# Designs tried in a protein design run: designed miniproteins, single chains, continued (3). Part 71

Each design is a single chain, and the fold is of that chain. pLDDT is the mean over its residues in the fold that is shown.

## One batch from the design tools (miniprotein)

Design m10453
Fold by ESMFold2-Fast:
Structure m10453 (fold): chain A 82 residues (1-82)
Amino acid sequence: GAALDAATAASTEAFAKLTPEQREYVLQRAIKAASEALKTGTLYEAIARAFEAMADVLKSLGYPEAAEALRQAAEYFRKLAE
């Protein structure tokens, strides 16, 4: 859907501007959040938590637009988990 397309485009642009170390950090935070969510939740909840973790890191690195797009994608997957 439009929210996922926007999240993909914004994340791709933000990631292209990150250093390799920053990209690794975003990925590690996403994997950690998804792994914790999978202990008690659904796959969709894990995907939502991964996108939220990526959004938090991207916002801290100065990419608030990409962070907001990822949060919208996270909400979409969270609704699928219900």
Scores: mean pLDDT 81

Design m10454
Fold by ESMFold2-Fast:
Structure m10454 (fold): chain A 99 residues (1-99)
Amino acid sequence: SMKTEKFVEKLKELEKEIKKKMEELGIAEEDKEELKEIFEKIIEAAKKGIEEAVKLAEEILREYAERNADVTEEEAGPIQYLIGEAMERIREIYGELKE
């Protein structure tokens, strides 16, 4: 479906935007790589189904935010902010493609 292809492309654009924000907020390279891997998993899920990818994104990004809050308290705030931004953007993209 063209909707699936558009969703995947928008997720790739979002990944690039989030990476730029991570650098602006001083997020560690290891955390940037982990978030990249998370986005790659979401994109792979999106190729199979948009709704499945949105659900996976909500689960994985929440787990990542919780894990980072436990590991590095100083970085928890910026990471939680980025996770919130990423989820809002994913929901917006999904809403535009609506399936």
Scores: mean pLDDT 73

Design m10455
Fold by ESMFold2-Fast:
Structure m10455 (fold): chain A 94 residues (1-94)
Amino acid sequence: MREEAIRVLEEARDELSKAADEAEKQGDMNSVIALTLGIIAVAIGIKAVERGEDPREALRQTARILDRVAELSTNPKAAEVARKQAERLRELAD
């Protein structure tokens, strides 16, 4: 679970980073800010798991933040990326 949780969180960070780059190219600063907050939340989640915290709880907390990031994202594509990553984290948390 721990290694799988870290892997999925790292994949989420990469997808959010790509979405942030795309939003920046389009001048959508609201989505850039929201996605950057999501990236920070994922980084905190990774560190929590590395520190020996419950991987499932870290995944659930990060997923809740990414749901909020999707709500704050002005770009529908950026919102969809955040939502899909939240769903992936939630599924792994079971």
Scores: mean pLDDT 87

Design m10456
Fold by ESMFold2-Fast:
Structure m10456 (fold): chain A 71 residues (1-71)
Amino acid sequence: MSDEEIAEEIAKRAAELLVQGVPAEEVRREMLRLAEEKGLSKEQIEKAIELAVEYARQLSAPESVVETLRK
């Protein structure tokens, strides 16, 4: 539960940065930095990235943003 909440919080932060016009590459770096600081496993990081991708799609972000967030 706790790790799922952290992943969701990171994904929401990514969405906020995208709304602010921060480049997707910088958003990805911030997500990875936060995940490392929170001690998330690789699987939990992947979950956070997929949640951020879902938010990006809801924001009508271009496919290049989605590709950058995924790697």
Scores: mean pLDDT 79

Design m10457
Fold by ESMFold2-Fast:
Structure m10457 (fold): chain A 61 residues (1-61)
Amino acid sequence: SMEDIERLAEALVKLGVNREIAERVARSLVEQGVPEELIEEFYRKAEEGDTEGALEILRKM
């Protein structure tokens, strides 16, 4: 959904990704149908400021 894309894009921007790139990546991940469990783990790592952990989760998507 658009809400999922916006939430993922904001998390990526918080990790230092350029907004335009973040929006493209978020759209791609949502369209790919990534498991909810991986998305939730990514948000947890991003909120904690664990950039390395968050990027590792993105690689599994």
Scores: mean pLDDT 78

Design m10458
Fold by ESMFold2-Fast:
Structure m10458 (fold): chain A 79 residues (1-79)
Amino acid sequence: LLDEALANTFASVQPTPGLTLRVARVGDTHVLVIEGDPDLVRSTAGTLRAAGYEVTEVSPDRALVRISREAADALAAQA
């Protein structure tokens, strides 16, 4: 479901030059941070938004995706 889509996105883009995915916490919220090339960030953010994730584009080269604690733990284990 949502966590599978997020994990698949993380796995598919981690080896991509110009794009970096990291798990972080912003206040009380767990987030996936997408950083790098603006075109890749925008494309990845659009894909996750279409999959039902809450995505906040904070700059052209950075987007934040709200994730569950369970998703954050799973993604951190893959990194």
Scores: mean pLDDT 71

Design m10459
Fold by ESMFold2-Fast:
Structure m10459 (fold): chain A 71 residues (1-71)
Amino acid sequence: MPDRPVTLEVEVEVTDPSSPLYGRSVRVTVTVGSDASAQQVVDALLAAVGEKDPEMAEAFRRELQRQLARD
């Protein structure tokens, strides 16, 4: 392995008071290659969150879609 993989520790918190998951947070650790694309990083994060908390993974997916739709 010529390149050192990048370990990302991400905390996902639901700050939308209308969400049934409001105030809930989940912390996940995902390891990706240093040259991983943004799409690969997002997919790995969603998989890690889904393994730990599938409801949070769905909320995270919706949040990403909302943020990507925004400029």
Scores: mean pLDDT 72

Design m10460
Fold by ESMFold2-Fast:
Parts: sequence; structure tokens; C-alpha cells
Structure m10460 (fold): chain A 86 residues (1-86)
Amino acid sequence: MAEKEAIVEGLRRQAELLRRVADAVAEKDPELAEELREIAEELERVAEEAARAPDAEEALRIAREAAERLQPRVEELAERARELLA
């Protein structure tokens, strides 16, 4: 239980971080902010799916598959945000 809960909490914390970055860039680039919020919403959906998994192993598999799918987009958006925020 604790391990699965840690995975779910990790996903939710990452989504929260992306929303905070979106808020920071929203004044300079509202389009980038919206893209960051889209990824945050997708991560929350993944967290909900992981929370419904029967065990930590399945929750970790769900999280890893999402990471592989989302990582390139997250890296691109994070780079754009860094350029705006310096």
C-alpha cells in the first residue's frame, strides 16, 4: 500500500509543479502555460489510474509508461519555460 501511495503522490506532485511553472510563465507566454496545464491534467489522470491499480507493481508500470510517453513533451516545455524565466 505505502509504495503504491508514494507513486500516486509523486505523480500528483509533478502535476502540481507543472501548474506552478504554468502560472509563472502565463503573463509572458499564455500558450506555453496552457500546454503545461494540459500535461498536468494528463499526469493527474495517470495518478488516478495508478491509484486504482491492484498493487504497487502495476501502479509503477502505469507511471513508467506515462513517463516514456510524456517525457519528451515535458522536456520541451520545461526548456521553453527556462528560456522565459532565465
Scores: mean pLDDT 83

Design m10461
Fold by ESMFold2-Fast:
Structure m10461 (fold): chain A 62 residues (1-62)
Amino acid sequence: SKAERELELAKEYAEVLAELLEKETGSKPTVTIKQVDDTTIEITVTTEKVTVTRTFTLRHPL
């Protein structure tokens, strides 16, 4: 579905962000993806030094 493609883009963004944070901090990050509602996905990338949270609003509901 279109929503599944949008979710995959959000996941790819999380992977790129995690790789960047690992290179910058030297710590392996933990990635958590949470569905807040039908159109809202929250991605949290956590290291020992930094936590980054991004909210994605999908154009199509899951």
Scores: mean pLDDT 79

Design m10462
Fold by ESMFold2-Fast:
Structure m10462 (fold): chain A 77 residues (1-77)
Amino acid sequence: SLEELEKKAKEGMELAKEGAKNKDKELFEKGKKIAEEVKKILEEAKPHVPEKTWPKIEELIKEIEETLKESEKIFNS
């Protein structure tokens, strides 16, 4: 379900943020992988769901992209 995907995305994003903050490569990569997997599922599912759901999917994809970008910047600083 979309709700389960949202939960999984948030878990992945939190792991990526924590890993980046602590310079924990294993935790960062684990979180990044989970979040990227959810993003891919959302992108592939979007054309097959009602248009009224699209803003929520697009918002979640954007949140994943921005979180991973910022986390990668923190990890590499």
Scores: mean pLDDT 87

Design m10463
Fold by ESMFold2-Fast:
Structure m10463 (fold): chain A 68 residues (1-68)
Amino acid sequence: LSPIEQSLLRLVEGVIEQYKDWPKEEQMEVIKSSLRVFMNHLGTTRGLSDEELKRLYELGLKYAEELI
């Protein structure tokens, strides 16, 4: 995994651990919100393209689906 993809996985794992007592549907909504914030941060601070940000967002959702 690239450093960014590793950070993405750690973000998803961290949200799941923090919200482990919440319903899975609510965990997924928190993950989606956290991923959007992270994508905005990467676009602003790293200058990633919209295409790459979309790919990373979809990868984060895939990690969430596998781990929840």
Scores: mean pLDDT 84

Design m10464
Fold by ESMFold2-Fast:
Structure m10464 (fold): chain A 92 residues (1-92)
Amino acid sequence: MEEEVKKLIEELIKAGLELLKYVPDEQIPELIGLILRAIGLLIDLERGLISPKEAAEEAIKIAEELYKKSVDPELKKKIKEIIEKLKELLKK
């Protein structure tokens, strides 16, 4: 559970970094903010400051915001898959 949540947050960070190539300049500060939030979430989870369930819930919120900014169909699909996998982990 914790390892799976960490891996999905890492994939989300990678997707956010890839998005920097596709967004207009005016959206870059907000996108960087979302990436930093995901990195902070990973650090908090590794330090035991947040539970895996809480981390998954916050990661879903970040992923939904990244999905809204995604224009590339493959990247959008990847982010949606991350959201669905996080939701499945929350059902357990």
Scores: mean pLDDT 83

Design m10465
Fold by ESMFold2-Fast:
Structure m10465 (fold): chain A 93 residues (1-93)
Amino acid sequence: SEREERRRKLAREAAEKRVDIEELEEAFKNDPELVPLTAEEALKLEIAASKELTEEQKKMAELLRELIEEIKREKVSLEEIPAVVERKAEEFK
């Protein structure tokens, strides 16, 4: 479908750029219906396209994965922000 092709294109661009998380957040914000699958495909493409990942690329993939999980949780439970999330952020301070 056209939606699947658009997801694949965004995933490739994200993987190729290995860029600013802010750019990915902006893209996710503009098309929330694509967000979960686009980000998962981006991670798969980044791993598949790169035979060797640098430490920076590995950190970027990890941050992207965390961002996906947070977006999924907020989309499902926007009013249920658990105190546990706030507490875990505090623990890693």
Scores: mean pLDDT 50

Design m10466
Fold by ESMFold2-Fast:
Structure m10466 (fold): chain A 78 residues (1-78)
Amino acid sequence: MDTPEGREALRLAREAVERSLATDDPYAKEIALGIAEIIAGVYAIDLRHRENPENPTVLSPEARALVKAVIDEAERLV
């Protein structure tokens, strides 16, 4: 990810997924994916507000790319 926000979201998602998968919990991978989705959503909301302050409900291409990258990384780790 080329943005500081994208890099931070990927780092946090990776750390959260790795921590979840370190447990011997049968729901560890579902928890890991859920955490990654929450992280992606939080950073996408921030990007929407920064890029479209008059219409923050619309996801920019950058926000969509961030969500996809975070989810793809989590799925790769799970």
Scores: mean pLDDT 72

Design m10467
Fold by ESMFold2-Fast:
Structure m10467 (fold): chain A 73 residues (1-73)
Amino acid sequence: SHLEPLREMIERARAGESIDREEFERAVEEAKKDPEAALKFVREEMERARQIPDEEARLRVLNLLAEAEKLLS
């Protein structure tokens, strides 16, 4: 799946891991191969991320998703 690298990055961010910029950019470029599916995935994940109780994890995930949405649009 073209979304798999991006999904893994989001999962790592949810776990409290810092995300490498270059790795994130490569994951977004892969997701661009199916931009409609990628945008749908990002928007669905943004709704789920709003339910994250930890504030720092919530901000990491939401910021990453917002940047991905911007790059995919």
Scores: mean pLDDT 84

Design m10468
Fold by ESMFold2-Fast:
Structure m10468 (fold): chain A 71 residues (1-71)
Amino acid sequence: LVLSEDMTGSSAARTVIPKGSEVLAITTPFTDANGNQVVVVYYRDTAGRRRAAVFAASDLPAVKAALRPAT
């Protein structure tokens, strides 16, 4: 699955996953060290490098809606 658009998180850090990134795994929501409900999105960027991005758990529906089959 790849992202059909750039994905920007609602967290203070405003994490962005670029359009065309291959999503490898998304964690179940968990509480981070600061008490926030978060998910980690593991992805492969367009250069083939494995990356991780932290998103608010509330961003998860938007991330899932942006996923498309890799073709």
Scores: mean pLDDT 72

Design m10469
Fold by ESMFold2-Fast:
Structure m10469 (fold): chain A 90 residues (1-90)
Amino acid sequence: SLKEVIEEVMKLHDEILELLNNKAPTEEILKKIEKLVDVVESVASPEEKKKLREEFSELKEKLEKGEISIYEFVDKVSERVGELLNKLQE
């Protein structure tokens, strides 16, 4: 259900923020973000799934090349996920 997806997203988001606060390795943070994206994809349309995956892959590539910080990466993913979930609640 959408409620269960929102609850799981909130839990994963809290875990990501804890990892950031504890200065965890980037790879560990990325694994949690990948889980977050997978959960959101479970309720997204096929078109939104493709767009979300493409955006995530582009942001991940920029992070790996050092073009954006892990903080900027998390912020951008969180903003996009929040936007998508808000659309699904309307």
Scores: mean pLDDT 84

Design m10470
Fold by ESMFold2-Fast:
Structure m10470 (fold): chain A 82 residues (1-82)
Amino acid sequence: SAEELEERVERLVEEMRRLADEMVARGVPLYVIGAVLTALISETYLELKKQGVPQDDIDAVVARLNEAARELLRETEARIAA
């Protein structure tokens, strides 16, 4: 359902933020953090496709996750540079 997809997006964005913060604390390079976030988004895409979620809904979810990941990486880069 739409509410299940929304909850899933919110949970994944929170998980991406937690993982990025943890990786920064461990001194992981920004490009590796980007790769990990990309892998999570890719896995989400494949799982939604496997579950038969409509293409338009999958595209919307992936677009939101990619936007969140880009914002998170920009925030993380600024934090490392400080």
Scores: mean pLDDT 85

Design m10471
Fold by ESMFold2-Fast:
Structure m10471 (fold): chain A 100 residues (1-100)
Amino acid sequence: MEEIEALLERAGVTVEVTSDLAEALAAQEAAVAAVEAGEPEVHLALPDISEAEQLLAKALAAAQRLLYREQTPELRQEAQARLVALARELGLDPSIFAPV
């Protein structure tokens, strides 16, 4: 969905695709730490997996960034709604993308 790409751009998240799963996991751990630290830009490396799984990983990264209040309340609400809809489309529990 092009909406996820727009959310990533607004959240300051950049994404790369890699065939090295270990590299992708290390980049994800670094991205989570950067989000928790409130850094303005975050980058991810994703494994070479299905398009739907890559889209889900991108959506999760955008959600984590926006939940740290680096964005306006309106943008956070929009991101949460889109992530919940995406989770439902992929057959996942939408609560994983909803705020607690």
Scores: mean pLDDT 59

Design m10472
Fold by ESMFold2-Fast:
Structure m10472 (fold): chain A 80 residues (1-80)
Amino acid sequence: SVEELADELIRLLRDPNATVEDLKALLGPRFDEFKKVLGFTGSDEEFLRVMRAGIDALEDNPLALEKEREFLVEALEKVS
């Protein structure tokens, strides 16, 4: 499901050893459109870095993290 995919994405973003290849493997053919839906125009490496920093910034705020999860679910639904 898209919710499961969002949970796997957040889990990947919490892993400091995760690569762009891991992100592309998780999202598959959705990857390019997902970047576009999020308004990101930088490199794939910059995209991973920015998303990782975003999740890290929200770790101490459960309500903000849940809102981010909801946002990621909606973005993934747009590219599914």
Scores: mean pLDDT 86

Design m10473
Fold by ESMFold2-Fast:
Structure m10473 (fold): chain A 71 residues (1-71)
Amino acid sequence: SSSAALHATMERLGAMYKAAKEAGLSTEEFVRRVGEAAGIPEETVRRWLEARAIPDEATLDRIEAAAREVI
């Protein structure tokens, strides 16, 4: 269901965001660096963090890889 997919996506995004904050990154810096590394607009990354949209699994995997590079 969409709710289960959203929950799983938000857990993964939340884990990445928590790691970035623990590494000393601001929300703006996290969005900028992940967007740049993944080739995704900052506005799109921000919308996912606000739970206004959810990425597909392939896009989420790209974001997770990008987040690991910037942290």
Scores: mean pLDDT 76

Design m10474
Fold by ESMFold2-Fast:
Structure m10474 (fold): chain A 87 residues (1-87)
Amino acid sequence: MSIFEKQVDELIKKAEEAMEKGDLEEFERLVNQLLGHIKLALLIDNSEYTKKIALKGVDRLIELAEKYGNEELVKRLKDFKEQIEKL
């Protein structure tokens, strides 16, 4: 497992924990942090492996955002996913 994959998994776990506590501000902060890490990783390494890990992370964030009921965040995450898929 790469450091990037571990980082994505750890941030998703923290986002899930924030949702369980009802801390929506912390959830949004963690989402933004993870998207920032994904953008940086793809700028450094645009490999199929890095892209696969990034897409897995974004898909999990979309699932969590749908549970949160934030339609604007879901749209933003889906738009971001499309940008990654076009790479």
Scores: mean pLDDT 82

Design m10475
Fold by ESMFold2-Fast:
Formats: sequence, structure tokens, C-alpha cells
Structure m10475 (fold): chain A 63 residues (1-63)
Amino acid sequence: SEETRRRLARALEVLGVRLPAAHFRALVAGTLPPSTLAAFAERRTGLSRRELLAIADAAERAK
């Protein structure tokens, strides 16, 4: 979903993780599947999808 994609992208921003150029272009275009973003984020950080979404939610509350 769009909401899941936004939350995952936010978690990566908070953690300082840079997306590969192709993934970043697809994210901006709204064409990046949330499952693809989740798989990348999990492999890059070692965190579960649940943990990544919790990080995004905490960052949103802190604003």
C-alpha cells in the first residue's frame, strides 16, 4: 500500500540508509512495490518489517 511504502521510506531516512538510484526513482514515481522496499530494508538493516514500521511511527510522533 502507499501508506506502507511511505512508512518504510521514512524508517530508512531515520536510519540514514540510502536507496539505490533505481529504487529511489521508482519510489518517487510511486511504482516501487512495498514488498520490494521492505525486502531491501530488511536485508540492509537486519531489522524486521515490523521493527522498521515502528521506527517510522515513532519518528512521525516525534515531529
Scores: mean pLDDT 81

Design m10476
Fold by ESMFold2-Fast:
Structure m10476 (fold): chain A 79 residues (1-79)
Amino acid sequence: TEEYIERILKAAEEDPEGVIKRLESFKERFDLTEKQKEYIDKIIEAVKNKDFDTLRKILEELAKEDPEFLRALDAVVVP
């Protein structure tokens, strides 16, 4: 769980625009729940603001609520 959070944070710090583009594409291509779309929108906002403390908190909440979706996001955003 922590490994996925650290990988996503590093990806967002190194390539914020790429991460945002991949998350927006993922949201458009896949039939996601409203809650999953809400998480993506919150992550995109935190990345745009370069607010990595808020991003970590969002990912920690996601790890508790939907760990499978966190794993899916790692696969989407990390090269």
Scores: mean pLDDT 84

Design m10477
Fold by ESMFold2-Fast:
Structure m10477 (fold): chain A 100 residues (1-100)
Amino acid sequence: MEEELERLRERYRAALDEAIANSPAEHAAVLEAARPQLEADIEQLLNDPSVPYEVKLTALTLLLLHAEAMVAEAAGREAEAAAIRAEGAALIAATQARLA
């Protein structure tokens, strides 16, 4: 359960590293500049005992999908990137509906 959150975080880091490695220098610099704040936000989320496990799982899954979409886009797979972004949007909508 917490092992799943750490696996998602590791997968997110790997996907972000791949996106950075395969992006033009300008885009890579923007992604690297965002990394410390994103890591701090993830750490805060995971260490907050008031946040339900399902919310933590959804947040990390959304971060992973975003990173995977960036990997696809950097590789020129725009249709795949669009599909991944649509999946993320659907997950947000489903989570909001469940919490309402």
Scores: mean pLDDT 81

Design m10478
Fold by ESMFold2-Fast:
Structure m10478 (fold): chain A 65 residues (1-65)
Amino acid sequence: DEELAKKMQKMTEKEQVRLEIEKLYKEGKLTEEEKKELLELIDKGEDPVDVLEKMNEYQAKLEEE
């Protein structure tokens, strides 16, 4: 079932994104507010790729400030 396979893959990507968000927060590279926003997007069923892009935008913004 192609639909089931896609759902399982997105679930795995979701878990990876959650771990990366938690890691960056522990490293002080994300604020509590940014962490909460990114986790909320994942919980709402946002595409994990789009959440990763938003996370990278926060990282880039930190480098410029």
Scores: mean pLDDT 76

Design m10479
Fold by ESMFold2-Fast:
Structure m10479 (fold): chain A 56 residues (1-56)
Amino acid sequence: LDGEAVVAALNAVSPLAAAVLEHEFGVDLRTLSEAEARRLLGYLRGEARAAAEAAM
């Protein structure tokens, strides 16, 4: 898993999501460790699922 995939997944949720996370945490998403990238993707997919359930 690479940081480019993380950026793509974040931008699928919101065009500003990647930039906001980089600013908030002071990290370069493209250099995230594989474990950290997986955790971010898992969190975002969980948030998307929760939002979908709230709509129904």
Scores: mean pLDDT 64

Design m10480
Fold by ESMFold2-Fast:
Structure m10480 (fold): chain A 99 residues (1-99)
Amino acid sequence: MKEVLEKLYEANKKAAEVAEKNGKKEAAEYLKKAAEYAQKAIDLIDKGSPLSVIKDELLKAVKYSNKGVELEPEIAKELAPVATPTVGLMLRLVGDEIE
């Protein structure tokens, strides 16, 4: 779990830097928010927080990451390596909330 979130944080941080270099300030802000929510999810794991709380922050990270890609499609390549592991983590966390 934590390793996937750490990779998601780094990928969104790099994507934000690429967006800023391309003058895409709005896309960069969404990608920065995605990285911040990924880091928040990591912090929640370290605190032993419930999976539901960790999931909520992960979903916010994915939401903002997707908005960044929508505004600057060229940065999608920076996020491609973490896309499948992130979806897999989301599916596991959703499954753990279903009785």
Scores: mean pLDDT 79

Design m10481
Fold by ESMFold2-Fast:
Structure m10481 (fold): chain A 80 residues (1-80)
Amino acid sequence: SGEEDWRRRLEEPLELARKPLENPELPEEEKLKLIEEAKKKAEELKELAKRTAPPEVLEEVEKVLEELEELEKKVKEYLE
């Protein structure tokens, strides 16, 4: 169903952001760029979810965006 598709779509940006953070050989600037790409993806999913998905999915998208922002802050802290 469409709900199953939403779960897969939401996992994609999280994995895109999390996997680079586990790789010590990847430059922090590159990790940051991947997190920013993931955030953009999640924002697009949020706009789509507002139109087509039930409120539960919108809450999940908001959780994903919140987690991506925390990951971004962590990487930026290392760069500073």
Scores: mean pLDDT 77

Design m10482
Fold by ESMFold2-Fast:
Structure m10482 (fold): chain A 94 residues (1-94)
Amino acid sequence: KEETLLKVVKVTLEMAATHPGLSKEEAREWINKHVDDPEVKELLLKLIDGDEEVIKEWEEFIEKLQKEIEAIEKGEKIENKEILEIYEKLKKAN
């Protein structure tokens, strides 16, 4: 479950880096064209469509992820490789 949400974050960061400022419709088209993982694709499309349960799960996950990124920035050791990869992507974008 967390692995799928981490993949969603990575896809969102890649989309933002390559095509900044996409509308909801353009984002939906990009996802349909470039996202092959059916679980990641379904979750992203539900987020765009405003599925309340998926949005709540996403918001809770992002809050947790932001806390872990802040811990990395403060020099704490995080063992989750996927979170470290997301942090490195964010660091390169800034």
Scores: mean pLDDT 74

Design m10483
Fold by ESMFold2-Fast:
Structure m10483 (fold): chain A 82 residues (1-82)
Amino acid sequence: SRVQEVLDRFEAILDRELALKKKLFEAAGKDVSELEAFVAAQRPKALEEIRELSKDPEKLEELEKELDAREAQIAAAEAALA
């Protein structure tokens, strides 16, 4: 479903953002355990918020646009750190 596609895309974005932040933390000699714990704790709450917003078709369209923008931003950051 369209809602499931948005949820799947959002989780993929969170995974990619975490991977980028972990690379930056490791390069700086910082502990990644706190970052991983924080992301793990926030993920269920973030997904619940996306599910609630997805009940409104207008909000669902705005979410899709925001995901498009975030995916482009993450792709650019991944390229810059390659």
Scores: mean pLDDT 85

Design m10484
Fold by ESMFold2-Fast:
Structure m10484 (fold): chain A 61 residues (1-61)
Amino acid sequence: MKNEAVEKLKAFGKQQGFSEEEVEEALKETNYDLEKAKKLLVERQVDEGIKLLEEGVKKAF
């Protein structure tokens, strides 16, 4: 039951470039709700990407 949700989200995470730790944290925060955890991972990726672009520009110049 819980294992299936973890495996499915890991497969999704692999495809999107998430780490196993990010997948596990998303599952814990959503009480192992696959759909909510998937949404949370996407939200985190967007925020992290924007932050990395901003930080990269400041460090590169």
Scores: mean pLDDT 70

Design m10485
Fold by ESMFold2-Fast:
Structure m10485 (fold): chain A 58 residues (1-58)
Amino acid sequence: MVSASEIIPLSPEEAAQKLKEAFPNLSKEDVRQFVEENYGGGPVAINLRTQELLAALE
């Protein structure tokens, strides 16, 4: 399992790849929870990062 500290500094595409490798059955809710718990910031920043990761997980 990858640590949050390994994922946070990565680009959305690299972060998405690491998350997909660690969690092959990753849901939209899992991505949102990960962003809320690890990236922090205001709702706009959390929503933007969540959308970037979901787009990269295509």
Scores: mean pLDDT 73

Design m10486
Fold by ESMFold2-Fast:
Structure m10486 (fold): chain A 71 residues (1-71)
Amino acid sequence: DSARRTRAAAESAVRAAARGDYEGAGAGIHLAMQSAGASPEEAQRAGRAVVEGGSEETARRLADEAIARAP
């Protein structure tokens, strides 16, 4: 179930960001976006945005986006 996998990855990413692990958060967002059907380029860009943004808010926004995108 891609929706379940996307939610798990997104929730993991948000938890990583909450503890200051933006590399882990970026990886989680990358996986969540891929599971939600994003292209490899879109998933990589989203993950990078979390790493470069360095904010829990950016991670939550992209996590919500991935969840909304998944069936």
Scores: mean pLDDT 85

Design m10487
Fold by ESMFold2-Fast:
Structure m10487 (fold): chain A 101 residues (1-101)
Amino acid sequence: SLKERVLEAFREGAKLQLEMLKSDPNVSEEELKKAEEIVEEQLKKLEELLEKEGEELAKKIVEELENSDLDWAKLLLALYNGDVEKAKAILEAQQAKRLAE
């Protein structure tokens, strides 16, 4: 279903972001744990909202991702469309930006 595809894209995107944080030597174990807790809470909230609002909310989320210039939104949209290679390219670009700062 559309709801399941949206939720799975957010779950996979969050997993990729957390793996990137785990590979960063400048990220502390405490910062990683806090990021994991925030991600888990946000995913649970999204799941609850999708159960309440249904397909209309899922459709609106996809439309917002399509109209966003944010790297995170582009990564989520790529995962939603099954374009894993595009998602990886976006993640590698984000990692390069993070290491340059």
Scores: mean pLDDT 81

Design m10488
Fold by ESMFold2-Fast:
Structure m10488 (fold): chain A 86 residues (1-86)
Amino acid sequence: SLLERIARLAREELERLRAAGLLEPADLEAMRAAEARVREEGLSMPPEVAALAVAGVALRRRGREEEAARVEELLKEMRRLRAEAE
């Protein structure tokens, strides 16, 4: 399904960021809070997408421009896939 594909893309990138040591403890806490909020609000987007968005913002603020740009491009792709879903 589309949501499974979007969730998989978000998980794969989050795993890549973790493996590269690019996520700090504070980022992980903010990501968990974002995931919990999506689940509690019953939003139709996978919680992993909210976690990835938080990670992208944190990377940009720390000046990791290449990693932030990659996350931003993936989030844009996920939004496009969602918008084109019928």
Scores: mean pLDDT 83

